# Designs tried in a protein design run: designed miniproteins, single chains, continued (3). Part 88

Each design is a single chain, and the fold is of that chain. pLDDT is the mean over its residues in the fold that is shown.

## One batch from the design tools (miniprotein)

Design m11043
Fold by ESMFold2-Fast:
Parts: C-alpha cells; sequence; structure tokens
Structure m11043 (fold): chain A 100 residues (1-100)
C-alpha cells in the first residue's frame, strides 16, 4: 500500500505533468509545433513523470496517463489514424516497461 507521502508526491507529479502537457497541447493546436514534435514531447513528458513517481504507484500513474492521452488523441482531428495508432503503441510500450 502506498504511504500518504507517496500518494501526495504522485499527485504533485501528475499535476505538474498535466500543466506541461496543456502547454505542449496548446502549442500543437496553435500550429506552433508539428504533429511529430507534439508526439515526441508528450512521450518524453510521460517518461519524465514516471521516473519521478514513487515505484509502488508507477504502474497506476502510467495507466492513468495512458488513458488521458489516448482520450485527447482520439478527439484530435489533426492526428491521422496511423499517427494515433503509433502514439498508442508507444504509450503501451511505456506502460509495459514499468510493469516489468
Amino acid sequence: EPTSEQKKKAKEIFEEFLKKFEEVHKKFLNGEISVEEYIEKVLELVKEALKKTPEIMRVEVAKYLKDILKSYAENDPRLTEEQKEEFFERLDKIVEEVEK
């Protein structure tokens, strides 16, 4: 069971991730970055957040991040179906890596 301190730390890391994600997503929507740059930046933010997350909560946080990002990608008309599939596959690999 995660401690209260570990849960608080995970929440702070998740909130920091969401703030950074929103900034990157806004740049993508405004045409300031390419779809390829957007995907790479988002995946790096996921990896950074998971590295900072307490190990006991890492799988749970990885699954939450995957669900949120999948939802955003599914509703984004700027992404092709092929780009969505590649992004989802790369997210799945990150989740699998933390489950090892």
Scores: mean pLDDT 84

Design m11044
Fold by ESMFold2-Fast:
Structure m11044 (fold): chain A 77 residues (1-77)
Amino acid sequence: DADAVIAAAEAAAKALGLAFDRAAAREVLDSAPPGEETSLYTLAQLVAAAERASGTTLAPEQRQALVDAIHRAVAAA
């Protein structure tokens, strides 16, 4: 569910003090093949979208925390 992935990404970005653009996130997910919404590539694109919205680059630890938070939230849904 793309909406669950977007909600998880937004919550994780907000927890890190980052701005989040839902429209950009939806474009990333709409471009992913079916079933690849939580692939490593798609999650990297979601992190890049959060970085662009915030005007900042994430430290490796923050990037990994964001990916892990999205994975946990989607697995729970």
Scores: mean pLDDT 74

Design m11045
Fold by ESMFold2-Fast:
Structure m11045 (fold): chain A 90 residues (1-90)
Amino acid sequence: SDEEILKKTLELLEETLKKIEASKTIEDVQKAIRETAVEITLLLGHAKSPETRALLKEVIQKLVEALKSKDISDMIKLVQEAIKKVKEFL
C-alpha cells in the first residue's frame, strides 16, 4: 500500500540521517544518501496515488540536491527536510 511505502521511506530516511550524523567524511555521507535515493526510487515504482508519487519525487529531488552540496551540514539539513515532509504527509 502507499501508506506502507511512505512508512518505509521514512524508516530509510531516518536510518540515513543516523548514518550521516555519525560519518566523518563527505564521501561516506554521499554514499549513504546515494544508496537511499536508489531505494526510494524503487519505492516510487510501486506507489499508486499521484499524491504519494509527487511526495516521493520531492524527497528524491532533496536527496539529489544534498548530493550536489559540498557541506555535510547542508546535506544533513536537506535529509531532515525530506523527513519532515514525509512525516507531515503521514
Scores: mean pLDDT 87

Design m11046
Fold by ESMFold2-Fast:
Structure m11046 (fold): chain A 57 residues (1-57)
Amino acid sequence: SLPKTFEEMRAVAEEAYERGILKEKVPEDASLAELTRIVLDILGIETLEKVLGIRVK
């Protein structure tokens, strides 16, 4: 669930883009700071999905 590496954080962000949670495609040269912000936003949404038992589309 919690991403531990740069590659795991990028994978979470790219999956969120495929799901339509992230509206803009993840830049190939995205910094660690940019990925951290994106992942924190995604984890907030995923936490709500788990608590409410619904999926954001």
Scores: mean pLDDT 68

Design m11047
Fold by ESMFold2-Fast:
Structure m11047 (fold): chain A 61 residues (1-61)
Amino acid sequence: LSEEQLEVIRKHAEELERLGVRLAIAGLSEEEVYAKIAEWLEEKFGVKLSAEEVKEAMRSL
């Protein structure tokens, strides 16, 4: 992960956590949750990350 990608994740950490909680409540698996968060980051900020990279980045916050 680049510092620029990490900065985007840190800036939006609360939004990403809320999205993750909503997706988990909707019955998605942990893998599906992080995949959806990765899609959202690419759509909104142009940040291309795998579900695994998103998981690691959010765990390091």
Scores: mean pLDDT 81

Design m11048
Fold by ESMFold2-Fast:
Structure m11048 (fold): chain A 87 residues (1-87)
Amino acid sequence: SLEEEVEKVLEKLKEELEKTTDGEEAFLLMRLGVQDARDLVEQGAPKELVIKYLEELKELAEKNEVLSDEQKKEIIERIEEVKRLAE
């Protein structure tokens, strides 16, 4: 199902973020995650699924120890933009 595919994408992102010690690599991974959410909106995925995915991305960004405060702010701003697009 689409829900299972999204869960697998999130799990892979979490695994890659855990292995990443470079802030720029973590920032790229998070930006790719936000782009995946945007692609879900464009494909007409259920709004509830997209919002849930974006909320999990936001938590990952906030909890990440390698991202700078500026990088976290940029990721969260991009997440909120996609969330508005989904609504």
Scores: mean pLDDT 86

Design m11049
Fold by ESMFold2-Fast:
Structure m11049 (fold): chain A 82 residues (1-82)
Amino acid sequence: SDKEVLEEFYKKMAEIFEEIRRLAEEYRNDPSISEEEFLERMIALAEELLKVGEEAAKKLGDPSLEELVKKVREEIERLKAE
């Protein structure tokens, strides 16, 4: 059902966002973690999240989900901002 697709998308999005936040916190607290490895993992998580969002939006045909995916992309760009 549409509700289950949306719930699964939201749950996965929240989990990945939490993992991104944790990764950023670990990187700031542990100087032994390389910047290159950190960025590579961050980008991979962001791309997977966007892919899940695109698939959900396509299946539901919901313009509000397209807006949500757009906002997620903007947040990812903010994390990459200088």
Scores: mean pLDDT 76

Design m11050
Fold by ESMFold2-Fast:
Structure m11050 (fold): chain A 87 residues (1-87)
Amino acid sequence: MQAERTELEKKKKEEILEELSKKLGVSKEEAEEKLVEIEEKYINGEASEEEKKLLEEVKERRLKFILEVAKKYYNKEELEKLEEALK
């Protein structure tokens, strides 16, 4: 169901941006812009160690939120398989 998937993606993005905005002490919009800039630097091989760590934290947070939302649709065994597939 496309609508449910869109809501899930929106919720994951909002939660990640909210945590980043609080961690960095900036607005959600500024946190999103910084994340995009760091991702672009990473693709170009220009990201610092600190920027790479921040991206890894965002990936871990994204995985956590995916698993939290997946709890509504998957049982424990299916969640364990999903977590292994995403690592």
Scores: mean pLDDT 71

Design m11051
Fold by ESMFold2-Fast:
Structure m11051 (fold): chain A 98 residues (1-98)
Amino acid sequence: AAAKKAEEKAKAEKLATEYVELVKRYLELLLSDVPEEEKERRLAELEQGLRDIVAEAQKLVEQGMDRSLIVEAEKKKNAEFEATYGDLIARAEALAAA
């Protein structure tokens, strides 16, 4: 029981980590000076990565994982991301508002 719960938490944390890494790459891409064609290519890759994360999360829930473990992992990783990359988020929001 404890081992299964630890494994499920580890899987949820891995997905949440992959999600915030995609968010970071997306924000860095928005703030980058790369050519528009290269931005489109990288954006498509990030969008595919997001689809893959969502599909894996859904698969795990269908296999009996408690969705709350995914929600808790996401909250934890989002809080850590905001604490570490607050300046990056603020710069991207300023660009989006312009």
Scores: mean pLDDT 82

Design m11052
Fold by ESMFold2-Fast:
Structure m11052 (fold): chain A 68 residues (1-68)
Amino acid sequence: MFSDETKDVLRYGGDVMGEMLKSSIDEQRKLIDDMEAYAKSTKDPDSKAVLNRVINQAKSRVDAREKA
């Protein structure tokens, strides 16, 4: 199925999303920037796809909080 790298990325994404629940908007933006940098650096397409999914979910959450 997924590589060990992709499994690590899945865990990492989950941990980041959990941290975002208790983070300020600025902290959440920094976490998104860090994930985007990782997605750009990885050569594994499955890892990139997982990171982009987490990034999109995180951005949607930040946008919703900013508009409220």
Scores: mean pLDDT 77

Design m11053
Fold by ESMFold2-Fast:
Structure m11053 (fold): chain A 77 residues (1-77)
Amino acid sequence: NADEEAKKLIEKAKEYISKADTARAQGNLQEALDYYVKAAFYYNRALEKATDPELKAEIEKLLNEVLSRLRQLGAEM
């Protein structure tokens, strides 16, 4: 099921968000950047696999949140 695969990719992306947030809090800005980029990659993969419009909308929202965090991090570097 493509939507089940998409949900697993979302879980993977969220793991990277958690790692990125931890690295950022510790001042490890380059490590945080690398993890946010990985999270965005997995959200994009999830979006490619998702077939349910509601799931796609949720992934787009999550991806936009990561992009916002990347912009904020760039301002800190």
Scores: mean pLDDT 87

Design m11054
Fold by ESMFold2-Fast:
Structure m11054 (fold): chain A 71 residues (1-71)
Amino acid sequence: EKKEQMREGARRIAELLASSEAGREAARGIIANLVELGAGPLLIEALEELSETEEVREALRLAREIEEELK
């Protein structure tokens, strides 16, 4: 259930990141908030499972960077 919800969220974050510059900033904020709440590893796992597109791979890279910065 939580993993499935995170997978849906991860896909939406990747779409948001690819949509516009404002979308990229919003996606970064969402990722940072999830990492601060302790959901960073779950988000990264979901993005790794969804690494089908360049957008998802870029979101994965960004999520890993934010997690490293906030630990």
Scores: mean pLDDT 78

Design m11055
Fold by ESMFold2-Fast:
Structure m11055 (fold): chain A 60 residues (1-60)
Amino acid sequence: SRMNTMTRMSNRGMMMGVHMGNMSSVRSTSNPNSRRSVHRRMSVVGRGGMTVNNRMRSVV
């Protein structure tokens, strides 16, 4: 329980900092470093979705 509280507090604190610096930048400035992170996240989801969708389309 104590660990959970610590982790949650730290996560929220860090999220705020990153949100202002990195996350906000991704939307506004499209920073290469930040955009790469977002692209990577989307790639993982997109890859799974695209692969399944592509295969499904071929069968359908």
Scores: mean pLDDT 44

Design m11056
Fold by ESMFold2-Fast:
Structure m11056 (fold): chain A 89 residues (1-89)
Amino acid sequence: AKERLVEAIREGDSEKVKEILKNELGFSEEDAERLARAVGEIPEEMRERVAERVRELLEEGEVSVHDLLRVIVEEQVEYGVRVLREAVL
């Protein structure tokens, strides 16, 4: 379950992420859709880093929807800051 979720994030496959979250990790339909949508919005070059952070989080034990969304949002914000630095500097 955890390894399959990490691989689905690496692939950017939001539909697969939703199915794994719902069927294997016991997330609600609403929470699974919310997370899958967030994963689908990750730029391709960031997927490996996000997948690795999610893997580390899952290894620590029980993970909430909030914990997973926080990791995804943090990486997206960091990426946006890097893009802005390259555009301005």
Scores: mean pLDDT 74

Design m11057
Fold by ESMFold2-Fast:
Structure m11057 (fold): chain A 90 residues (1-90)
Amino acid sequence: MKSVIEIVKEIMESNEDVVKAVEEAVKELERLAKAGKVSLEEVREAAKYMEELIQKRLEEGKVTAEEALEARDILLEAVEKIEEEFRKKE
């Protein structure tokens, strides 16, 4: 079974469009969280990895500042939603 970080890494690395990559990665994280297959700590680790990759792509000139901001907004919204799901289980 692939770790959460490995799944996210494969999605992000397979997609040159950072916004689409983040959308696909957060959708998979939400699915795994709903299924009880990831911890909150794993979600936070994956989110940190995605934020670092967005920044790296921006620094490499592979994405615009607007695309980087959009991707970060999508990521932040998804993480907040997943954290709320974990709170409901307590």
Scores: mean pLDDT 81

Design m11058
Fold by ESMFold2-Fast:
Structure m11058 (fold): chain A 68 residues (1-68)
Amino acid sequence: MLSEREKQMERLFEEYLGRILEAVRRGDWDRLRQLMQDLAYGLRKLGASDDEITERLRRLQEAVDAEL
């Protein structure tokens, strides 16, 4: 089972993933960059390590590439 911290990190990731995919669909690259930075900051505030943040940003990049 996921810990409460892992659940919070996944909820934050899912919320930002939806917003990021909307920004990609609109061609709003400034918004995309801002949302990726905000997600990284939010994950760090939840106690994520640099490796955990990097892995989630990699998952986001894969989702963005699949949408294009």
Scores: mean pLDDT 82

Design m11059
Fold by ESMFold2-Fast:
Structure m11059 (fold): chain A 81 residues (1-81)
Amino acid sequence: SAAEAELAAALAELDAAEAAGLSEEERELLRKQAAVAEAVAERTGNPAYRELAERLREIAEATEEEIAENRELLEKKLAEA
């Protein structure tokens, strides 16, 4: 099914991301981008930039355990599909 194919593709992408890892340099860049987005949100009052800042921080702070948990969830969904 299309859903099964999409889950398989997402799982492969997570495996690739886990293998590559998020380096501390990449995490720091995401934190800096989040800070810029937050500053823009404060200056303009536009909530979209605050939401962007929150998402960037979430990605930057994602642990190997969280990546592994997402992989396990996708594997479970593939088994049920």
Scores: mean pLDDT 64

Design m11060
Fold by ESMFold2-Fast:
Structure m11060 (fold): chain A 80 residues (1-80)
Amino acid sequence: SAMMEELRALAAQIAAAMAAQDIPTLLALLRQFAEKVREAYEKYKDDPAAIAELEALVREVLTAVQAFVAAHREAVEAAA
């Protein structure tokens, strides 16, 4: 679906920002991703397969971001 494609595109942009260590861009993208995830939950509330796909993507992004933050704690705190 178009919304899942948008979420995957945001996830790719988040990965690129982490690779570049562009913390301000990463924080802005994470805000956009969180808002889009909220919209997706409402849109797919009656579609268990779409919710499962959404949950898998959210877990993937969250795991990568948690690892990045642990490795770059001081830089993340300075940008917040």
Scores: mean pLDDT 86

Design m11061
Fold by ESMFold2-Fast:
Parts: structure tokens; sequence; C-alpha cells
Structure m11061 (fold): chain A 79 residues (1-79)
């Protein structure tokens, strides 16, 4: 799942014309069993939301927005 999540993040960066160096952490939100990390490249209009299992660190979902429009969303079922 994390390898696939990395590919989705790379695709979102390419679509926005951004690189990983342009990303900053906007916020981290913790809930029971879940960590949600929001990344931004504000100059490129890119926002990426990652939801992870807090125990395993496995990515459960990826959402990417370009200029406020959803461009990529995938949810992964734990094996």
Amino acid sequence: NNERAAKLVTEALEKAGATSADLRIDKVEERPGLITTTLEAPKHGLKIKLTLDAETGVVLSVEAYLNGKLIKKETFTPA
C-alpha cells in the first residue's frame, strides 16, 4: 500500500508541476487508530491528504487536490 501511495503522490506532483521539495506539512491530525497528514505545495495549488493506520504506518487512503479540485483519490483495504 505505501509503495502505491508513493506512486499516487508522485503522479499528483507531476500533474501540479511540483516536486517533493515544494511540499510542506500543513497539519497532522491524530484520531484513535488513525493519523491524517496534510501536505501542501501552495505555490502550485497542490494539497495531498494521507490517512495512515497509527499502529502499522500503512497508508489507508490518498487524496490529492489541485486548485481545490479533487484529482486523485484512492482507498486501500488492509490485507
Scores: mean pLDDT 81

Design m11062
Fold by ESMFold2-Fast:
Structure m11062 (fold): chain A 83 residues (1-83)
Amino acid sequence: MTDADLQRRIADLQAKIAALRARLPGLDPQDQARARLEIEILEGLIAMIQAILRIEYARTVLGVPTEEIVEALRNNEPLQPAP
């Protein structure tokens, strides 16, 4: 999958989240709960795709060693450009 494909998928997921959020005030409580769960799942997918893109960018563009990327993710640390 190319970076362009992943970015397109993020845009599609963001559009779905926006549509669900717009509908929330008009839904019954059960449908609201379902929509909120769907939003959480979609946000999780976006975060995963963004993490993949950041790893790829750090590895290929910033020259960050794979070991540093893995350690940063394990410790929930932000990825930074190499000094």
Scores: mean pLDDT 74

Design m11063
Fold by ESMFold2-Fast:
Structure m11063 (fold): chain A 69 residues (1-69)
Amino acid sequence: MEEKKKKLREKMRKELENEIAKMIKQHVGSVDLYDKMTDLIRRILRGELSEELIKEIKKLIEEAKKLLK
């Protein structure tokens, strides 16, 4: 069980990093958005993984994708 959560955390961290990289490449996104996404990465690295955190991560990724058009 914990191993699957560890893999899920790693996948979500990489997905956040990928969206940040895309926003940087396209020169979009605000400092607030980058800060929030970085805070989520930090929480994942601390071993946090809750349904609420997963939903928050997905929300920010969707917001980033909307900025990318």
Scores: mean pLDDT 76

Design m11064
Fold by ESMFold2-Fast:
Structure m11064 (fold): chain A 56 residues (1-56)
Amino acid sequence: GTVVVETQETEVFEGAAGASFGYTELGPDRQVRYARATAGAAAQTVTVTRTVTTYL
């Protein structure tokens, strides 16, 4: 399909040492969302940015 809209979304996670954060979703309106990030050896805050693309 033709890409009509792209947006970026940012989400913040607080993780323990070695924690991983990620997800992928295909919405009902052909929206694709995905993001991934991993916390380091120490507990820390991880910022995840994802791109949302809508096909119409």
Scores: mean pLDDT 53

Design m11065
Fold by ESMFold2-Fast:
Structure m11065 (fold): chain A 111 residues (1-111)
Amino acid sequence: MKEIEEKLKIVFDELAKLVPGKVTIYLFYAPGSGPSKKLKEVLKKLIETEYPGKFELVEIDALKQPELAKKFSITTVPTVVFLDENGNNVFPLLSEESQENFRLAFVLLLK
């Protein structure tokens, strides 16, 4: 989790610089999932302590909202979606501790 927190800080810093207005974070989770709970704790800490007022966390139980999960092509939990004020995706979907997704996202942001 320390490595994921460090990578998420970089993502939050870049989105705060590049995206005007508020960024809404959809966290798709499953009840009883340890990875979902840990990612939620990291996201809440970063939003509340590092970036107050810039990011809004919306927790979505993927089992209770399957149609919303389908709309965002969510196939695994936890998955994070970053949306601008118009509801447009501003970052690739981040699932679990996926190094591949973070690597691709950093290449897109740091161009």
Scores: mean pLDDT 72

Design m11066
Fold by ESMFold2-Fast:
Structure m11066 (fold): chain A 93 residues (1-93)
Amino acid sequence: LRQQADDNRRRGDQLAQRDPHSPQAARLYTQSGLLYAKTGDLDRALDSAQRALDVNPDYYDAWYVLSTVYLQQGNHDQSLQYYQLGVQLQQQS
């Protein structure tokens, strides 16, 4: 999982370097963040989710990754806020 997260992040970086708003880069960063969160690497999960949002702030899956990380850190209020933002953006899509 961690190696797959690292691979997805590197591919995301390559795509974002060529196109700062690449939808594929946002997806790869989000998948990387989720995999890092599953392995307990919360700092890398946050960094990857933030990179996805830098590419596309409307990419609701990245907000769900942030919500998951904050929940794992015990910050339930912030987790709920990010989850609700993700739901709102998904409904607008």
Scores: mean pLDDT 86

Design m11067
Fold by ESMFold2-Fast:
Structure m11067 (fold): chain A 84 residues (1-84)
Amino acid sequence: MAEERMRRLLEELGLSDLEPVALEDIEDIKANVPAGVGGRLARALGLAGRLDLVEPVLRLLAEIARELGASQSTIDNIELLASM
């Protein structure tokens, strides 16, 4: 499941504290809410001092969004955040 892939990645990276934030972004993707998707997770990674992980974590979020049938604009927004 999409949530399990994200949980496992965050646990492997020592970021289990960010699981609720990432799961909220996945729920927003499922609800087709385009505003703020990925931004909350990117901010949380920054506050954790792990800007080096923004790209790999948001790349996984973008892949999950594609698998869930999210709009192209939602996917593009997540990928834009991953490239910053």
Scores: mean pLDDT 80

Design m11068
Fold by ESMFold2-Fast:
Structure m11068 (fold): chain A 56 residues (1-56)
Amino acid sequence: MITEEEREELLKIGRAFDAYTRMPEEGLTPEQAAARLGMTVEEFEEYVKKAKELAK
């Protein structure tokens, strides 16, 4: 039902949000979480913001 492009975007959003929610438990900094996902801290923060908007 979704395109490959939409699926890839949703996976990035989901991975960023999952990493964000696990940061306190794993002791990860935002930089470490972003690096784990192969993105910049700014990109990571934007994907987390998108995930929060989608959860509404």
Scores: mean pLDDT 77

Design m11069
Fold by ESMFold2-Fast:
Structure m11069 (fold): chain A 76 residues (1-76)
Amino acid sequence: AGKELAEKIRKLASQMKNEEAKKLLLEAADYAEKGNYEKAIELVREAMLAETGSEEWAEYAAKEIEKTIKELEKKQ
């Protein structure tokens, strides 16, 4: 579960234009691999805020990651 989420987050990081957003997403991926999903979601929110400047987009991204975590947990 965590490894699959981490791979998805790292792929998202490669698409970022903002270097701070890339760094935050790579850190989020590391926390996801460790099973710390709360911290991973927080860092994804921060990364998307850095990339887009939009709290609405940051919250949307956080919810999508939370949904992905719930779907991956159902497979375990």
Scores: mean pLDDT 77

Design m11070
Fold by ESMFold2-Fast:
Structure m11070 (fold): chain A 80 residues (1-80)
Amino acid sequence: EELVARLKAATDPEEALALLDELFDLGLEAIRAGDLERAEEYLDALREVLPHLPPEVRLEAEERIGLLEIEIAVRKIVDH
């Protein structure tokens, strides 16, 4: 889980945004694969890094967290 450690250490907003997008994409891929347990792990990782992110990136991180929360919740409700 090197991505989480790198995000917590990132001080450059552009680098933090790129790493954030990478982690978010991994979460979406897990949802698409039907691996909701893995998707929840990535969601928890996003929540964990949020307070360590540069202020310029935090709003975008909060938006991505919200999107993953909705996608996971919808999948759980409509899935057999």
Scores: mean pLDDT 80

Design m11071
Fold by ESMFold2-Fast:
Structure m11071 (fold): chain A 91 residues (1-91)
Amino acid sequence: SILDKLRNEAKSLYQEAEKLLQEYYRNNGPISLLVEALKLRSQADLYDFAIVEGEKLAKGEEPTSVEELLEQLKKAQEQQKKLLAEEKAKR
């Protein structure tokens, strides 16, 4: 199904992000690895949002409001921005 393809894509992106994070933290890699990892995680999160909404539609459930989705995305972006700023300050 389309949802299974999206789940596989999200999983692949999360796994690649995890490899980059391990290289950054364990091998004292450059900040560019953290930036790329956060970008991949953000892409994976968008697939997860699409999957949740797709499953709701399949069940005839009410979709998440646009306002709620935007608030979730904003919080995720702010957390990633803070993490990146903190890591840059350490290096």
Scores: mean pLDDT 82

Design m11072
Fold by ESMFold2-Fast:
Structure m11072 (fold): chain A 94 residues (1-94)
Amino acid sequence: SMVEELAERIVRTLAEKDPAFAALPEEKKQAILELLKELIPRYLSGELSEEEVREALVAAGLSEEAARLAVEMISTSAERGVRELEAAVRRVMA
């Protein structure tokens, strides 16, 4: 699943770049992974804004910095998909 792969990549990146996240117990890292699996599809469907996703992650125990990085990764992944589709449409319409 694209959602599972993205959530796992986010958790791995946070563990590499955020010392506070890296120091969390495995049970808490797993809880954040499961939360990301829930939040990502709700963001992609337009149900949640970037700010609402960030707030949910902070409420779950992420720092503001870690939550911002996670939201940036989700947003960047979504934008890349849209840009790839736009480029394909432009090629067909040219």
Scores: mean pLDDT 81

Design m11073
Fold by ESMFold2-Fast:
Structure m11073 (fold): chain A 68 residues (1-68)
Amino acid sequence: SHAEEFYKKLSELSKEEQIELIKEEEKRNIAAVKEFAANNPSVSEEELQLWLDIARHEAKKLIEEVEK
């Protein structure tokens, strides 16, 4: 899966490169979620906000792990 490939790629990079890759992945995930919501009018603003919060939270968690 994309997530498994992403985590594997992270382990091969420097700390600074890992943080930048995580930030870029967060940006891509946010853009994809917004695009999905724009193309699906049944998606509520509340659901969109939840998905965005999850994406941001996961990225923050990964950065904190890298910074240890």
Scores: mean pLDDT 82

Design m11074
Fold by ESMFold2-Fast:
Structure m11074 (fold): chain A 81 residues (1-81)
Amino acid sequence: TLVAQSDNPEFNIKKGDKFSFEVLPYPDVVGLGGGFADPLYKKTGGLFTPSIVPKDLKKGNKITVTLTKDGKSGKVTFLVE
C-alpha cells in the first residue's frame, strides 16, 4: 500500500490517503489498485511520472511522483506500507 505523506489539494490528495498496488505482467511497472495508474488517476485527474517499479516498493521506502494536470505539475510523496 502507498500512503500519501502530505496534503495536495490541487490533486485531491490528503495526508494519509491509501492506494493499493498490483504488480502487472510487465517486469518494470506496477498497477495501483486494479490497473496501471487507474486509482491514482481516478482520484486526482493527473498522470504521474516516473513509473513506479517493483524494486522501489519495499516497506518503509518513500516514493515521490510528479502529477501533471491541465499543464500544471505537483509532486506527491508516498510511504510504502
Scores: mean pLDDT 64

Design m11075
Fold by ESMFold2-Fast:
Structure m11075 (fold): chain A 75 residues (1-75)
Amino acid sequence: MVKITVDGNTITITGLDKELAKEVAKLAFEAGGTVTGKADNITVTFPSPEAAVAFAEEVKKLLEEKGKEFELTIN
């Protein structure tokens, strides 16, 4: 199961397979985020908390479209 955690301007995503991780990394880059980590644990840092939340919603939409189960936590 995919887990998405937003903490300030940073989003951490765990449980992605390699193909989903590539799609998420591409979306993060297009959204102006800095991506670190590997498929099982990706961290994305944004210029603002608002950008991080907007990206979390975009990832949520992608996962829903792919029929993936996920948990979203916003701190």
Scores: mean pLDDT 81

Design m11076
Fold by ESMFold2-Fast:
Structure m11076 (fold): chain A 83 residues (1-83)
Amino acid sequence: SMAEEEERLVEAAREALRELEELIRRGHPHVREAIRTLAEEARKLEENGYLKAAETIREGLERLAERFGEPASGWLREALETL
């Protein structure tokens, strides 16, 4: 069902956010690209009616932007402006 698909997508979103947090903590060179990719996935989820999964990503990116300093916080805010 759509509801079961949404639950799986929400869990995938949470996992992707955990992986992104680890990349930010490590100062990984691909952090900016990872942020952009996750924001693009949020837009696609919203376009396909998976509003809860899309909101999970948005809220996660907002929390990361509050917790981490520049340059990651700037990239996170830039990505949030596209949502």
Scores: mean pLDDT 88

Design m11077
Fold by ESMFold2-Fast:
Structure m11077 (fold): chain A 65 residues (1-65)
Amino acid sequence: MQQQSQQIYQQARQAIQQGDVDTAVQYAQQLSSMGNYQDALDIYRGISQIDPRYQMVVDGMERRM
C-alpha cells in the first residue's frame, strides 16, 4: 500500500512538471481515496500553479488539516 501510493505520487509530480493537469488530478484523487491527504494536497498545490482554479481545492484541504 505505501509503495503503491509513493509510485502514484511520483507519477502525479511528473504529470505536473509536464503540465498535464487532468492526469495529476486523477492521481491526487487516488491518493485521497487511499488516505494520503498530505501527498494529495502537495499534488493539488502543484496543479494550482498551472491552473489557478485548483487554488480553492488547496485552500479547502489546508483548512481541514
Scores: mean pLDDT 80

Design m11078
Fold by ESMFold2-Fast:
Structure m11078 (fold): chain A 81 residues (1-81)
Amino acid sequence: SEEERRRKAELIIEALEALAKKDEKTALQHLLDAGLSIDEISAFVSAKTEEELRALLERVGLSEEDIERVIEEWRRLKEEG
């Protein structure tokens, strides 16, 4: 459902915030709750480019709007300009 997709995106954003705080345990829990596999979680934490992250988020079934929201948050937390 749309609510399930929205919750998935919210969990992924919470995982990004946890990773920024170096709270790896909380990040892992949120990504697992979002339905990501261990391989997908590994790809997520290893993503170095927006293109890599976008491809993963598309594969895990996020909408275009939710993909853009996650990428904006990832950029904000990792990139300074």
Scores: mean pLDDT 80

